# Designed miniproteins, single chains, continued (5): the designs that were tried, part 45

Each design is a single chain, and the fold is of that chain. pLDDT is the mean over its residues in the fold that is shown.

## One batch from the design tools (miniprotein)

Design m17543
Fold by ESMFold2-Fast:
Structure m17543 (fold): chain A 95 residues (1-95)
Amino acid sequence: SIDELIERINLSKKVMNSSWFELQLAGLIGLVNELKRIAKLYPELKPLADKAEEIMKELEQRLSQAQSVLEMRQAVREAGEELVKIADEAIELLK
């Protein structure tokens, strides 16, 4: 159901807001994968899933170029902020 999909997106958002770097990164990956999976069932979400995947590709590049843990944390934080906005838009489209 749509309510179950919204619940799953909200769970991914909760993991993504973790104070632990590894859990934050896992949450971002989980959210992108969930959006991609839902977009296969609801094509109206494909633009948001594609945008989320693009943000993750940019994050992967930033992480590969990072020279410190601080730079890695900053990159994950900024990607997380963008992905939360996409998740919120996806939830509104599913309502």
Scores: mean pLDDT 80

Design m17544
Fold by ESMFold2-Fast:
Structure m17544 (fold): chain A 89 residues (1-89)
Amino acid sequence: SPEEERIEELVKRYGFALTSEAARARITPAGEVPEEEREKIKKYALENNLDFGSLKKEPHVGYTPEGNPVSERHARILRAMGIEVTEVP
Protein backbone atom coordinates (compact mmCIF):
# COMPACT_ATOMS: atom_id res chain seq x y z
CA SER A 1 0.00 0.00 0.00
CA PRO A 2 1.14 3.64 -0.40
CA GLU A 3 1.24 3.98 3.39
CA GLU A 4 3.47 0.90 3.79
CA GLU A 5 5.72 2.09 0.94
CA ARG A 6 6.13 5.48 2.62
CA ILE A 7 6.97 3.87 5.98
CA GLU A 8 9.52 1.59 4.29
CA GLU A 9 11.11 4.66 2.66
CA LEU A 10 11.32 6.38 6.06
CA VAL A 11 12.87 3.27 7.65
CA LYS A 12 15.41 3.16 4.82
CA ARG A 13 16.40 6.80 5.38
CA TYR A 14 15.97 7.26 9.13
CA GLY A 15 15.07 4.03 10.92
CA PHE A 16 18.58 3.11 12.00
CA ALA A 17 19.59 6.75 12.48
CA LEU A 18 16.80 6.93 15.08
CA THR A 19 18.37 3.99 16.97
CA SER A 20 21.80 5.67 17.15
CA GLU A 21 22.24 9.22 18.42
CA ALA A 22 25.65 9.50 16.75
CA ALA A 23 24.33 8.30 13.39
CA ARG A 24 21.24 10.51 13.67
CA ALA A 25 23.36 13.60 14.35
CA ARG A 26 25.59 12.85 11.33
CA ILE A 27 22.98 11.74 8.76
CA THR A 28 19.60 13.17 9.81
CA PRO A 29 19.37 16.90 10.59
CA ALA A 30 17.44 17.85 13.71
CA GLY A 31 13.75 18.27 12.91
CA GLU A 32 13.95 16.55 9.50
CA VAL A 33 11.76 13.65 10.67
CA PRO A 34 8.61 14.89 12.44
CA GLU A 35 7.49 13.12 15.63
CA GLU A 36 4.45 11.51 13.94
CA GLU A 37 6.67 9.97 11.25
CA ARG A 38 9.16 8.78 13.91
CA GLU A 39 6.36 6.94 15.72
CA LYS A 40 5.27 5.29 12.45
CA ILE A 41 8.87 4.18 11.81
CA LYS A 42 9.14 2.73 15.34
CA LYS A 43 5.84 0.87 14.95
CA TYR A 44 6.85 -0.48 11.53
CA ALA A 45 10.23 -1.60 12.87
CA LEU A 46 8.62 -3.34 15.84
CA GLU A 47 6.05 -5.12 13.65
CA ASN A 48 8.80 -6.25 11.25
CA ASN A 49 11.09 -7.48 14.07
CA LEU A 50 13.64 -4.67 13.85
CA ASP A 51 15.37 -4.49 17.24
CA PHE A 52 16.21 -0.87 18.04
CA GLY A 53 18.74 -2.06 20.64
CA SER A 54 20.55 -4.60 18.45
CA LEU A 55 23.18 -2.17 17.10
CA LYS A 56 24.87 -2.26 20.54
CA LYS A 57 24.50 -6.04 21.01
CA GLU A 58 25.48 -7.33 17.57
CA PRO A 59 28.74 -6.73 15.68
CA HIS A 60 28.68 -4.11 12.96
CA VAL A 61 28.90 -5.74 9.51
CA GLY A 62 28.10 -2.88 7.11
CA TYR A 63 26.55 0.49 6.37
CA THR A 64 23.31 1.74 4.85
CA PRO A 65 23.50 4.12 1.85
CA GLU A 66 23.02 6.95 4.38
CA GLY A 67 26.12 5.76 6.25
CA ASN A 68 24.37 4.23 9.27
CA PRO A 69 26.14 1.19 10.79
CA VAL A 70 24.12 -2.04 10.78
CA SER A 71 24.32 -5.45 12.42
CA GLU A 72 24.06 -8.68 10.42
CA ARG A 73 20.38 -9.10 11.36
CA HIS A 74 19.55 -5.52 10.37
CA ALA A 75 21.49 -5.89 7.10
CA ARG A 76 19.38 -8.93 6.17
CA ILE A 77 16.13 -7.07 6.93
CA LEU A 78 17.21 -3.96 5.00
CA ARG A 79 18.19 -6.05 1.97
CA ALA A 80 14.80 -7.80 2.12
CA MET A 81 13.26 -4.30 2.00
CA GLY A 82 15.36 -3.40 -1.07
CA ILE A 83 18.02 -1.31 0.68
CA GLU A 84 21.63 -1.85 -0.40
CA VAL A 85 24.04 -2.49 2.47
CA THR A 86 27.79 -2.18 2.01
CA GLU A 87 29.36 -5.12 3.86
CA VAL A 88 32.61 -4.74 5.78
CA PRO A 89 34.98 -7.49 4.53
Scores: mean pLDDT 52

Design m17545
Fold by ESMFold2-Fast:
Structure m17545 (fold): chain A 82 residues (1-82)
Amino acid sequence: MSKERSYLDAKDVGLRLLHVGVLEAVNLGEITPEQAAEELDRIAKDLEEIAKRYESLGDTENAKYARKLAEEVRKQAEELRA
């Protein structure tokens, strides 16, 4: 595996953990819905960035998973901001 691939795999895991953590934090009242939406927007942007990088490596499967998660995260951010 290339260093690029290892980095993307680690980044993907980290973003998935951040996503769960943000949702837990807002449910526990540790952050506001507005703060959660901002963090989710950042996560979605980072997920799209790693998806493009997976695609450039020919990893269409991981690119699709990252894009699907980015779409779900953006939807959650929009719902929290509404």
Scores: mean pLDDT 86

Design m17546
Fold by ESMFold2-Fast:
Structure m17546 (fold): chain A 93 residues (1-93)
Amino acid sequence: PYVQDSYSKRRYKVLDERAVPLLEELSKKGLFLSPPSYLLMLLNGDKNIDKELAQIVLTLLEPQPFDDLLLEMLGIEKISKEEAIERLKEILA
């Protein structure tokens, strides 16, 4: 299953089927950004990067090129899929 990036309009594979409806809701709200979109924002000097959403997305999506660089630049780590899903439910509530 795939979810569409709100900015780039590219589609990304979701690793856990339980996360699909939550990420689709995030996309409909214009809040779903892929790891490449976060990296582009960071390289363009954007100060408004939501590190919590970036961490959730990096955990739930199929690995993309430069994911490790994005993790280092943001100073974050991947979490468990269970934790990512619960945090995403809280954000959408």
Scores: mean pLDDT 87

Design m17547
Fold by ESMFold2-Fast:
Structure m17547 (fold): chain A 140 residues (1-140)
Amino acid sequence: RIEELMQEGESIAQRLRALTQRVQELTDRTQNLTNTINNLLNQTKVSQSDIDSLLNQLNDIQSQFSALQAEAIRLEVDARAVMGHIRVLIKELTDEELKGRLDELKQTIESLLQQLESALQTAQDTLSTTQSNLSNLLNK
């Protein structure tokens, strides 16, 4: 049913936006941790308590990122299924207005998937930088 497919697609679009925001928030948290590590890298002595706090924060960020990646994989499968269903329906429909609405929804989902993929890559790159900086701190 077309109305149900439209509602499912809108639900997926909303979930993609929400997940992208959560990924961006985790990236911000990761960047704040990187700034803390960089400040400590300028010190000649770092306490074990400081190290333990940083390791605990990094471990929590890694766990949250893994959960977000798993959620993104599931959501991408759902999004691609809806887009596939839209492509099939567009070929069978004669209503040009309805075809236009379905194609617009498909393009919106495609755009949001690209935004999520970009956000996840930024988060991964930021996390890799944080891991490298913490490793440098541990070697001092």
Scores: mean pLDDT 88

Design m17548
Fold by ESMFold2-Fast:
Structure m17548 (fold): chain A 76 residues (1-76)
Amino acid sequence: IPELLERLRRLAEEVIRAYAELNGLSEEEVEAARRRVEGVLAALEELAKRDPELAEERARELIREAEEGLKRLRAA
């Protein structure tokens, strides 16, 4: 699970950067987006302590969503 969380963190940062560059986001908006991502990662880490299989499923779902989002942003 730590490997999936790091992959998700990297993908989320790429999505944030791509979206910020495309839409001219402020530093405050970028930091707010990063804080939301850290909250999701923390929640997944806590879930992994209780239900590692569910945490892995959730992380994989979020990774797929982030990958699709990044593809759309890069195609724009």
Scores: mean pLDDT 80

Design m17549
Fold by ESMFold2-Fast:
Structure m17549 (fold): chain A 82 residues (1-82)
Amino acid sequence: SEKEKRIVEVQMRLIAAESTVWVVRNSKMSPEKKIEELRRALELVEEAIKEAEELGDEKLVERAREVRKRAEEELRRVEEEV
């Protein structure tokens, strides 16, 4: 099913974004590098939200929004180091 494949692709983007947030939290990279990585993660999440909305999958949209919230909270935390 094409819809099922698209759902998996959205889930993979969300896993990639969550992994980036985890790496940023647990690594000793510079604040500038952390911001760069988190901005890329947020781009993946925005694409995932858009695709989940197009699929009409409300639970997937909710999950994507939670990942966005975590990435935004981590970005705010890192920006406070400047």
Scores: mean pLDDT 87

Design m17550
Fold by ESMFold2-Fast:
Structure m17550 (fold): chain A 77 residues (1-77)
Amino acid sequence: IEEAEKLRREGRHEEALELYRREAEKGNPVAAADLALMLAMRGETEEARRYVELVEKLGATETARQLRELVDQVEAA
């Protein structure tokens, strides 16, 4: 996750997304949350929702609620 955050800060968004996907699929809720946010910002709301559900399943229910609201707003726009 530290490597993915570094790539994100450097503007290497596609490489960061790939690393966040790997970490999220391994069960890291922080990586799943960051990935959901990045996907929502890109308008990829369907994929973002998948990772919001993963965040909730991993126990970060408040974060998942906030991300779900954000994805809903992007989709409605």
Scores: mean pLDDT 77

Design m17551
Fold by ESMFold2-Fast:
Structure m17551 (fold): chain A 72 residues (1-72)
Amino acid sequence: SAAEEELRRLLEELVRAGYISEEERRRFLDAVHAGDAETANRLLARAAVRGAPVELVQRLGRVSREVLKELA
């Protein structure tokens, strides 16, 4: 889906900028695909605490919720 493509793009941007690791990116994707909103939200909060721009965090949250909704 478009949401899945945007999710992957945003996560790649966060890794490139140093806000999350490659391992955390994989864990985030696995959590979203498994419907594990708790783990996804925890990883999102870590990126925010590390100084990820609020706009990126908000976009990631919105897109992740859309993917989670599509899988439910």
Scores: mean pLDDT 85

Design m17552
Fold by ESMFold2-Fast:
Structure m17552 (fold): chain A 79 residues (1-79)
Amino acid sequence: TPAEQLEQQGLQAEKNGDYQSAVDYYVQAAEEAEKAGDYGRAAVLYHKAADIAETELGDKELAEELRKRSQELEAKYLA
């Protein structure tokens, strides 16, 4: 799926130490998963992007926004 392809690109970027690209790919993967109705996968991908944004990029504001999106999608998945 498009989400799987983007997640694989995110994993490769992470492996290369390109954390900005990793976040961008994981966010895109989450958006594609959400479009496909896979709210659980989208939530996990947003959370993964948030952790990298906070830990590797020091971008706490972006991490907070991405975690909020993850929580909203998890609520949809559990409904």
Scores: mean pLDDT 87

Design m17553
Fold by ESMFold2-Fast:
Structure m17553 (fold): chain A 91 residues (1-91)
Amino acid sequence: FSLSLSRTGPTTVTATLRAEQASGDVLVVQLKAEGGEPVYATGRGALQVSVSLEAPVGARVTARGYRYRLDPSGVAVLVASKTLEALVEPA
């Protein structure tokens, strides 16, 4: 279970959440720029999910990764979480 934050364009930041083993768990990655709305990506049984956001150089971004397990009744249980914060760096 790993969360990374990378610059994928001059003002584009991508959060990537990766699981080391395939499972029926749901991966959720959230990315938010300061003062903006959060964006999300989800994947059930996925090894990796990514979400991207446009933010100007110098903006603070927060990435959050969550791993949920569904119990037999369909209730989602949080198994793991990670948070990263970064400033958008110049190229």
Scores: mean pLDDT 72

Design m17554
Fold by ESMFold2-Fast:
Structure m17554 (fold): chain A 61 residues (1-61)
Amino acid sequence: MEELSEINAKVAQLLSKGEVDKALEYLRENIHIEQAQISLAMMLRDRGDFEEAKEIIEEMK
């Protein structure tokens, strides 16, 4: 299956260091993984980037 635990661990590590931009970049680089797409869309929504978040979710269909 996809490396979900590795994606989640890396994002959590970057966020714990306050490196939000690096976490977003890492998720974009792994956009082919469904969990990374979901996490990226959620983070974009949290920032108020609703249109970009919606586009990413639609790409999953």
Scores: mean pLDDT 73

Design m17555
Fold by ESMFold2-Fast:
Parts: C-alpha cells; sequence; structure tokens
Structure m17555 (fold): chain A 92 residues (1-92)
C-alpha cells in the first residue's frame, strides 16, 4: 500500500506538471525528483523530461492561463518527493 500510494502521488505530480507547467517547470520538477535516487522518482523524472519536449499544454495557453513558474514547480516536486520518501520508510 505504501508503494501504491507513492506511485499515486508521483502520477498526480506528473499529470499536474504536464497540464500546468511549461518546459522549464517540468525540467525543474524532474531535477528535484532525481535527487532522491529512487527508481520510482527517476521514472517520474523521465516522464516529465519527455513531456517537457512538447512544451506547455496548448489547452492551458488557449484558455489564457499562465503556466506555473519553474520555482513553484520545483517546490511542488520537492514536497511530493518528501512525502514519497516518508511513505517508503517503513521503519521510521
Amino acid sequence: SARSQAVALLSGLVLLMSTEADAEGMRAAAEELRKSGLPEMEEAADMLEEAAKNGANPLLLAAGEKPISAEEARRLAEEVAREVLRLLEEDE
């Protein structure tokens, strides 16, 4: 269950970033996730780097919404990474 919850959090972060962040935001989030060295976070970071190649979501831009900043994207990724690490520490 802890690993399933970690996967759900990372999936949510990837969806949020690919929906609301631009390429710089997605790369900033990927960089934060890679700091953990965990396979799940490396995969999420790879997914974000691939999404970044497409740039900001065209639907978000068409709606007149601004992508979230790289600073905000990094902060969100840092918070998710901390929670994932907490969930995966069974003996804390």
Scores: mean pLDDT 82

Design m17556
Fold by ESMFold2-Fast:
Structure m17556 (fold): chain A 87 residues (1-87)
Amino acid sequence: SLVDVVSEAFLVVGIMVQEWYERGIDPKSKIDEIEKMLRDLVSSKLSEELVNEIIKEVRKILEESKTLQEFMDKLQEMRDKFEKKLS
């Protein structure tokens, strides 16, 4: 389902960002890498409009978040919003 595809994409983003924080890498330096990974994962399964919306929202929360916990909280809120919208 579209919900499953979106949920998996957010799970992968969460894992990557957590790994970078644990390794002392600033995730903001990896925004373009996250965008490429998300496009590679979902572009064949989701509409271009939805892919662009997801990338825009992930980029925004990554730029606005000051801690891993804040990022994970915002990512969960975004996932819940998309799950509700696509259900």
Scores: mean pLDDT 83

Design m17557
Fold by ESMFold2-Fast:
Structure m17557 (fold): chain A 75 residues (1-75)
Amino acid sequence: SLPSVEELEERFDRLVEEMIAAAKAGDTERARQLYREVLEIASELARLVKDDPQQQQRISDKLLEFDRALREAAA
């Protein structure tokens, strides 16, 4: 079965946490792999919510938080 928006959001949140943890632990290989998975799920979420303005806003906010977290990790 195709994953729901809710299931993809939960997976996105878990993968972001795992990616940040791997980066902090110095596991660059794992962090890069998880980053690719996060981007794939982000693309799927954006596609699934394209016709729902309320869902688009919610997903957009989540992606903005992800971008901010990456900038903080780089600083």
Scores: mean pLDDT 80

Design m17558
Fold by ESMFold2-Fast:
Structure m17558 (fold): chain A 69 residues (1-69)
Amino acid sequence: SHLDEALKLGGVIREIAEHEREKVEKALPITKEAGIDEEEARELLNNGRVDEVLAKLPPEKQEKLREIL
């Protein structure tokens, strides 16, 4: 039924959102150590603008961020 499909899809979307939030929270300490504002880093990561965040980081912190994301 459409209800079962909608419930399953809603569950998957929620799980994906939770995994993405967890990755962002793990990435924030790295961006903070590099002097990036937490609100700016969170906004960029939540909008999939990972390349812009990486461009602001020194090479050693870029590798750490790639391992999390």
Scores: mean pLDDT 77

Design m17559
Fold by ESMFold2-Fast:
Structure m17559 (fold): chain A 57 residues (1-57)
Amino acid sequence: EPVVTPEQVVAAIRELEARTGRAPSPDEIAEKLGVSPETVERVIREAAEGDGLDLTR
């Protein structure tokens, strides 16, 4: 699978939110980035614990 950065995940979330008007699921983010949902969830978890991504408000 391609390497995905936290910044790419955030960018994908923002683009999907702008298009759908709601928070995207990990499946939707994964489809946009060409990776598995498990990979997206792992990146989000790692970044959230490292204060890299504020996805929980």
Scores: mean pLDDT 72

Design m17560
Fold by ESMFold2-Fast:
Structure m17560 (fold): chain A 78 residues (1-78)
Amino acid sequence: MQQAQRYLDLGRTYYDNGDYDSSINYYDQAISLAPNSPVAVQALSNRSGALARQGRHEDAVRTLHQARDLAQSLGISL
């Protein structure tokens, strides 16, 4: 629980530094630890942004749809 939030925060830090590979890795770790959670929704949404910055537009769109579907299932607005 706390560990998933820490990985989300690390992913954001690497994203802000332009290290999108490390950012995506930490977001994937956050999702793995808490797959049906608000942390996973944020990690999926942020992962989509990192993928888009890498020009991986198809992966970004797919990941964003996963974030929206999870948010809808949990009653969370994005």
Scores: mean pLDDT 86

Design m17561
Fold by ESMFold2-Fast:
Structure m17561 (fold): chain A 80 residues (1-80)
Amino acid sequence: SEEVKKYIDEVLKEIDRQIEAVKKSNLTPEQQEWQIEFLKRLKAKLEELKKDPNVTKEDIDNAISELVREAAREERKRLE
């Protein structure tokens, strides 16, 4: 639906703002790179979902949650 596509577009704009914020942050270069790569993966997933005419807000929220959980697992593995 147009409402769902608008929701995706708003989330995509927020991701772009987050990437710029990370670049200007006091995080280490390694932390900045990790967060920017995560945000880029999230952006790519949302752009793919936007192509699906049957996508729902729940599908988007679930995809975001799944990517966040995956990123958290990768961070834990890196710290081990």
Scores: mean pLDDT 82

Design m17562
Fold by ESMFold2-Fast:
Structure m17562 (fold): chain A 136 residues (1-136)
Amino acid sequence: SSEELQQQLQDAQQQLQQATSQLNNHDNNFNSNADGLGNLVGNEYKNQLLNLRNQTLEQVDKSGVHEADIILQEGLNQLTNLITSATNEGINKSTSKSTQNEVKNLGNNAINSISNMSDAYLQQKAYQSLIDGLLS
């Protein structure tokens, strides 16, 4: 049982590390795309996106697994709506098809980053819970 527990702990720690790495990558991609959108449609949109993302993640960190899923879905819906609004404003204000395509690509990349972050956060929360249970 001791050797089996040690193996389960190592496997869970490895999975947690992978989930954390994926989360950091997607978070960096979100920040980069939010900066791009802010440059094209205004810093107020960037600030709203970053604040909502940070609030959602802070609530997830403090929550249980069941609550984390609900909080992530609500936060993702609000973030997606803000990104869609910012993207549409940027397209409407742009004077060239090249700039319109750039704004559209930034919006799509930001939405994809948020969707990928949701999966990584749920995995991180689940593996941390498993590790805590194994150490109890």
Scores: mean pLDDT 78

Design m17563
Fold by ESMFold2-Fast:
Structure m17563 (fold): chain A 71 residues (1-71)
Amino acid sequence: LTPEEAFNLIRKGLDNDDLDALEEGLEYIKNNPEKTFTPELGSKLLFYEAVAENNGNEKSLKALRKFLRTA
């Protein structure tokens, strides 16, 4: 995976309530901090959180929020 592919998996997971895709993308970020921990990371994840909230994807939203609290 590339960072861009990982972010696409996170967005796909949040848009479709696809927990497997979301967790794969989040696991990549966790395991590759040097490639993904940029100033843009927080803004991208907050944007994805807002999209999931608007779509009512509570399962994926809960998983993302858990990641944000532990990262």
Scores: mean pLDDT 74

Design m17564
Fold by ESMFold2-Fast:
Structure m17564 (fold): chain A 67 residues (1-67)
Amino acid sequence: MKEIEEIAKKILEKEISVQEAIDKLVSLGLSEETARLLAYEMSALATRPGATVEEIVERAKELLEKL
């Protein structure tokens, strides 16, 4: 969970690209397909005005529970 929060923060702060987020998620043991889905969804949320790390993490958790 802490690793997903760190990735979410870096995406929100525009410190990493979507591809870098995918690579980090894969390194955590997620499949490439799951990592892509999470990275793109997290990045889309991060583009919204007023988006928070908490909102992005909550969405990532929801997707992981459904996969």
Scores: mean pLDDT 80

Design m17565
Fold by ESMFold2-Fast:
Structure m17565 (fold): chain A 78 residues (1-78)
Amino acid sequence: GEKARAALAELQRTLAEIARRHGAEDLAWEDLPPETQAAISAAVAAALAAAGLEPPAAPARTEEELLAAMRPLHERAL
């Protein structure tokens, strides 16, 4: 899926920008400020919607939940 690949590329760019602005590129998910976690969760939901996928009903609470939320986008991009 081209739409999923484009959404994934835009998500990766957005996540890099968020990490840079918040100084969070090397922090574990649990160590991120709540505003940074919210920004990342919102970016993931937007990318899923842009790819025509269902966004998660709630923001990720753990890094594993964040990766699980992103998994359909990665699989659809293949």
Scores: mean pLDDT 74

Design m17566
Fold by ESMFold2-Fast:
Structure m17566 (fold): chain A 74 residues (1-74)
Amino acid sequence: SVLERARELKERLEEILETEELSPLQRQNLQAMIDYLDTVIALYEAGRLSEAVAERLLEEAEEGIKKLEAEIKA
């Protein structure tokens, strides 16, 4: 579901924020991604986003998270 996928992505970001040594810019970018996921969840719960649109936005967010994870590990 949209909510389960969003929760999983948030948990991944929160774990990175708690466990990794991050630059100020990396921390800012990670927090912005968490805030974005919260916004998507809120809009979806309010009926402002269709399931299809929410799923596409989460797919794009997951690609951004993978890129950030690769950058942190480099």
Scores: mean pLDDT 83

Design m17567
Fold by ESMFold2-Fast:
Structure m17567 (fold): chain A 86 residues (1-86)
Amino acid sequence: MPLLEESRERMRAEAPALVAGYERDIKEIEKLYKQGKKDEALRKATILSVAAGILYAAAEFVGDEETARLFREVYERLKKIGEKIE
């Protein structure tokens, strides 16, 4: 199925850049939290957690176990950060 194969290849190619983006976003969330901007930090953590969860589910759907693992790790980290801020 060309669509699933192309989606898998695209996810694998883009995953490192997306993960690097989430690492920067996590640092910004931690910075906002330390600055006392708890509401902004919580909103960012929640939105990014949902986005990472969607990417994890999509990676599982296309059968890319390694990419799914990377997005799952980001999802779990963002979820824990959100819980810590609340």
Scores: mean pLDDT 82

Design m17568
Fold by ESMFold2-Fast:
Structure m17568 (fold): chain A 87 residues (1-87)
Amino acid sequence: SMKELVEKMVEVIKETAKKNPGIPEELAEEMIKRLEENKDASIEEIERVFLASAMRIIAAVPEQEAAVVEMLEKVGELIKEHLKKQA
């Protein structure tokens, strides 16, 4: 379900922020909040919101780019698995 996808995405964001204290807590929390606010939206909108928030983190803390890219890869796999279950 979309709810399960958003919950798993939130877990990845929390784990990424926990392992990378250089990521501002407020930006990670804003990202989580925006995903929760869009839990009933389309997958395309959820991807858009997630990507926009991830790019904002990279812009704010470029030295954390590698950690944000790893987060993008993990979330990409979650979205891919969700879409396979819908096909």
Scores: mean pLDDT 84

Design m17569
Fold by ESMFold2-Fast:
Structure m17569 (fold): chain A 91 residues (1-91)
Amino acid sequence: DELLKLLKKLAELYRFIAEYLRNPDPAKLDDLYLASAEATSLYNKIYPKLPKEVQEKIKELEKKAQEALRKGNLEEAAEYYEKIAELFDVN
């Protein structure tokens, strides 16, 4: 299923972003920009197709992640991005 493959890719991208936030590596900065751009593109295509309950959970976690980033709490932001990745990860 194409949707399941895209969801798995989105989950992997969000986990990469979370890992970068925990352990910033200047050598991976370009990879972070590319991953963020790809995640945004896939998110915009997939998000409207998700169940309403899942959409609402993602929005709440996204707000919490953004608030953590605003406060400079990279570990907390990483935890929220990992939780969002779990919502995309369909086994």
Scores: mean pLDDT 86

Design m17570
Fold by ESMFold2-Fast:
Structure m17570 (fold): chain A 91 residues (1-91)
Amino acid sequence: MEKKKIEEIREELLKEFKERGPERKDAIAEFEKFLKKLKTVEEAEEAKEAFKTGKMSNKVKELFLKIAKEKYEDKYPEEIKEGEELFKKEL
């Protein structure tokens, strides 16, 4: 059943990513490629936690932040600014 759990987590993360209003096919494709690299339930859960907490790889952070800007910058400029500051602080 491990494969089904990994697939469920991949679907949850991809759905969340898309629901944040990404218009860029490139960003979605790169995120899908990242998700396909997750081979164990532990890796998938770590990716999910990283996605929720922002403690993820720089490539995933950049994609996530870019999508969040497109979706939320007009309505939540302060939250986007905080996300950018957290990203820069970790670099």
Scores: mean pLDDT 64

Design m17571
Fold by ESMFold2-Fast:
Order: C-alpha cells, then structure tokens, then sequence
Structure m17571 (fold): chain A 65 residues (1-65)
C-alpha cells in the first residue's frame, strides 16, 4: 500500500502540472501494485485532488476494465 500510495501521489502531482498522460500512467501503476479497492480509491482521490475533475484517476480506473 505504501508504494501504491506514493505512485498515486506522484500521479496527482503530474496531473496538477498538466501532465495528465503521465499522471494516468502513475495512477495505473499504483493500482497494479496494490491490486485492491483501497489503492483504487487512492488513485481516484489523487487524480481528483490535482485535476479537480481531470479524469486521470477515473480514466485509468475504468480503462483497466
């Protein structure tokens, strides 16, 4: 979870800087590392915090399906 959370925060930072594609990659990496609902929520939250409704977390979250 620690590694997944760190990747999620990095994703948020990238999205905040306007690098939504890089942020999405990091968000997906976070989900893969944890592989659970908690990490998925962290990924979504990180993307939302940085992009308001940037969709980085939502996009990678649904894109994985």
Amino acid sequence: SMAANEAAREAARLAEAGDLEGGARKAQESVIKAGNEKSAETVRRAALRSGNDGGAGAAVYSGSA
Scores: mean pLDDT 64

Design m17572
Fold by ESMFold2-Fast:
Structure m17572 (fold): chain A 108 residues (1-108)
Amino acid sequence: SPLEAWLAGVNALADTLAARGVPAEVVAEVAGVLGTAAVRFRELAESEDDPERFRAEAERVREEALARIRALLTASGKLSEAEIDELLARADALLREFEAALLAEREA
């Protein structure tokens, strides 16, 4: 299911953050930001019948989530700018894959 793939990806990202010395509190906040974005994507998939509008609103949710994660990781002081960019690219990929999977379920 899209949710199983999403949870596996978020757990892998959380493990990477913890392994790189990010405090457990910050890792939990990053996971919470991603979880909130996933809930909003699911709400959009159920309420927005126009795929173009869904994509535009999902883009906004994704950008808000990534900006919050960047702020959390920067404030932690545990990661280089290059490591933050790598982890944000992984978070973006997870959000895009979940969005695509929700759209595919609607077209099936």
Scores: mean pLDDT 87

Design m17573
Fold by ESMFold2-Fast:
Structure m17573 (fold): chain A 98 residues (1-98)
Amino acid sequence: KEEILEILEEIRKKYEALIEESTDEEFKGTLKLLVKNVDSQIEYIKESKNEEQVKNSVKALLQSQIALLRVLAKNRPEQKAALDELIALYEEALKKID
């Protein structure tokens, strides 16, 4: 759990950096929603006492976020490098889930 939480905090910081650097208000709005999703995932992991349910639910959520980021990278090629870095962090988090 602790290793997954550290990676999610790193993901959150990278979203915040992208929000600060971006001039695209629509993209910023999307990133702010993704930050809220990460915050919800962190809270869910912290509050849940059932490790198997946490593993399955968090894995599904991370996979959904990776899929969304891949679509965003395709639609926003200027941000592709930063989004690919975020995808790599989500994939690292998935490796920590067993």
Scores: mean pLDDT 79

Design m17574
Fold by ESMFold2-Fast:
Structure m17574 (fold): chain A 97 residues (1-97)
Amino acid sequence: MEHEKKGIEYGEKAKKAGEAGKGKEGGRYAAAGGEAAVKAAEAGDGEGAERGGDAAAEGGTAAAKGAKTPEEAAYGAGGAIAGIGGAVHGRIVAGKL
């Protein structure tokens, strides 16, 4: 639950950074959210990892879309991929994948 909350919080921060045109900052937040989702899955909270990872992926995607340069968009995309990885790990732990 703690790691789920961190995944969601970082996803929200990534989305806000994307809205401000800060794709690199948003990508870093999304990556941290994905890491939190992986920790939730490692703790056996598959559902929490799925929710946190999905939130981080959405935040990273928003950061990529809001980015003002291709390089910053790449950071947002990388954060989204990290979020997806956490969500997938969560789905495996939850027996959904």
Scores: mean pLDDT 85

Design m17575
Fold by ESMFold2-Fast:
Structure m17575 (fold): chain A 65 residues (1-65)
Amino acid sequence: MKLSIEKMVIMAVAQDVGVTSFKISEEDGRLVVTIETKDKEELEKAQRFEKEVKARIPEVVVKIK
């Protein structure tokens, strides 16, 4: 139940920020979001996404590549 709510929040923030290339996985009972970036514009979106998601779910792990 908790992870389902967290996934919904992640999806909503990704849609609002405009992050379209990401994967959600689970590690040790917490969600890990991996974002692939191609250029500086995508990196800036990924950084905005990380800030917004961590503000709502402090325990989430965000990996930007």
Scores: mean pLDDT 79

Design m17576
Fold by ESMFold2-Fast:
Structure m17576 (fold): chain A 82 residues (1-82)
Amino acid sequence: MSSIIEQIKNNLRQIKENLELARKYYKEKKYDEALKHLDKVIDILRQMGVPQELIDQAKNSPSLEERLKIIEEGLDILLKKL
């Protein structure tokens, strides 16, 4: 059975990989692909216990830059918990 620590590490790796892909697609002006990868990060953050209010703010943000800022805030909360 996978340990809680292994699940956390897997989730953090997926967040990192999807953020890197989102940044790459954003730089290439592939905004739909970038948003798709940011949405995956947001879903993982929600699963890891980031407050729903912050998740709702991220999903309702009018720009990719604002979504990235909120995701960074969610990651900071999780890193302080670890």
Scores: mean pLDDT 77

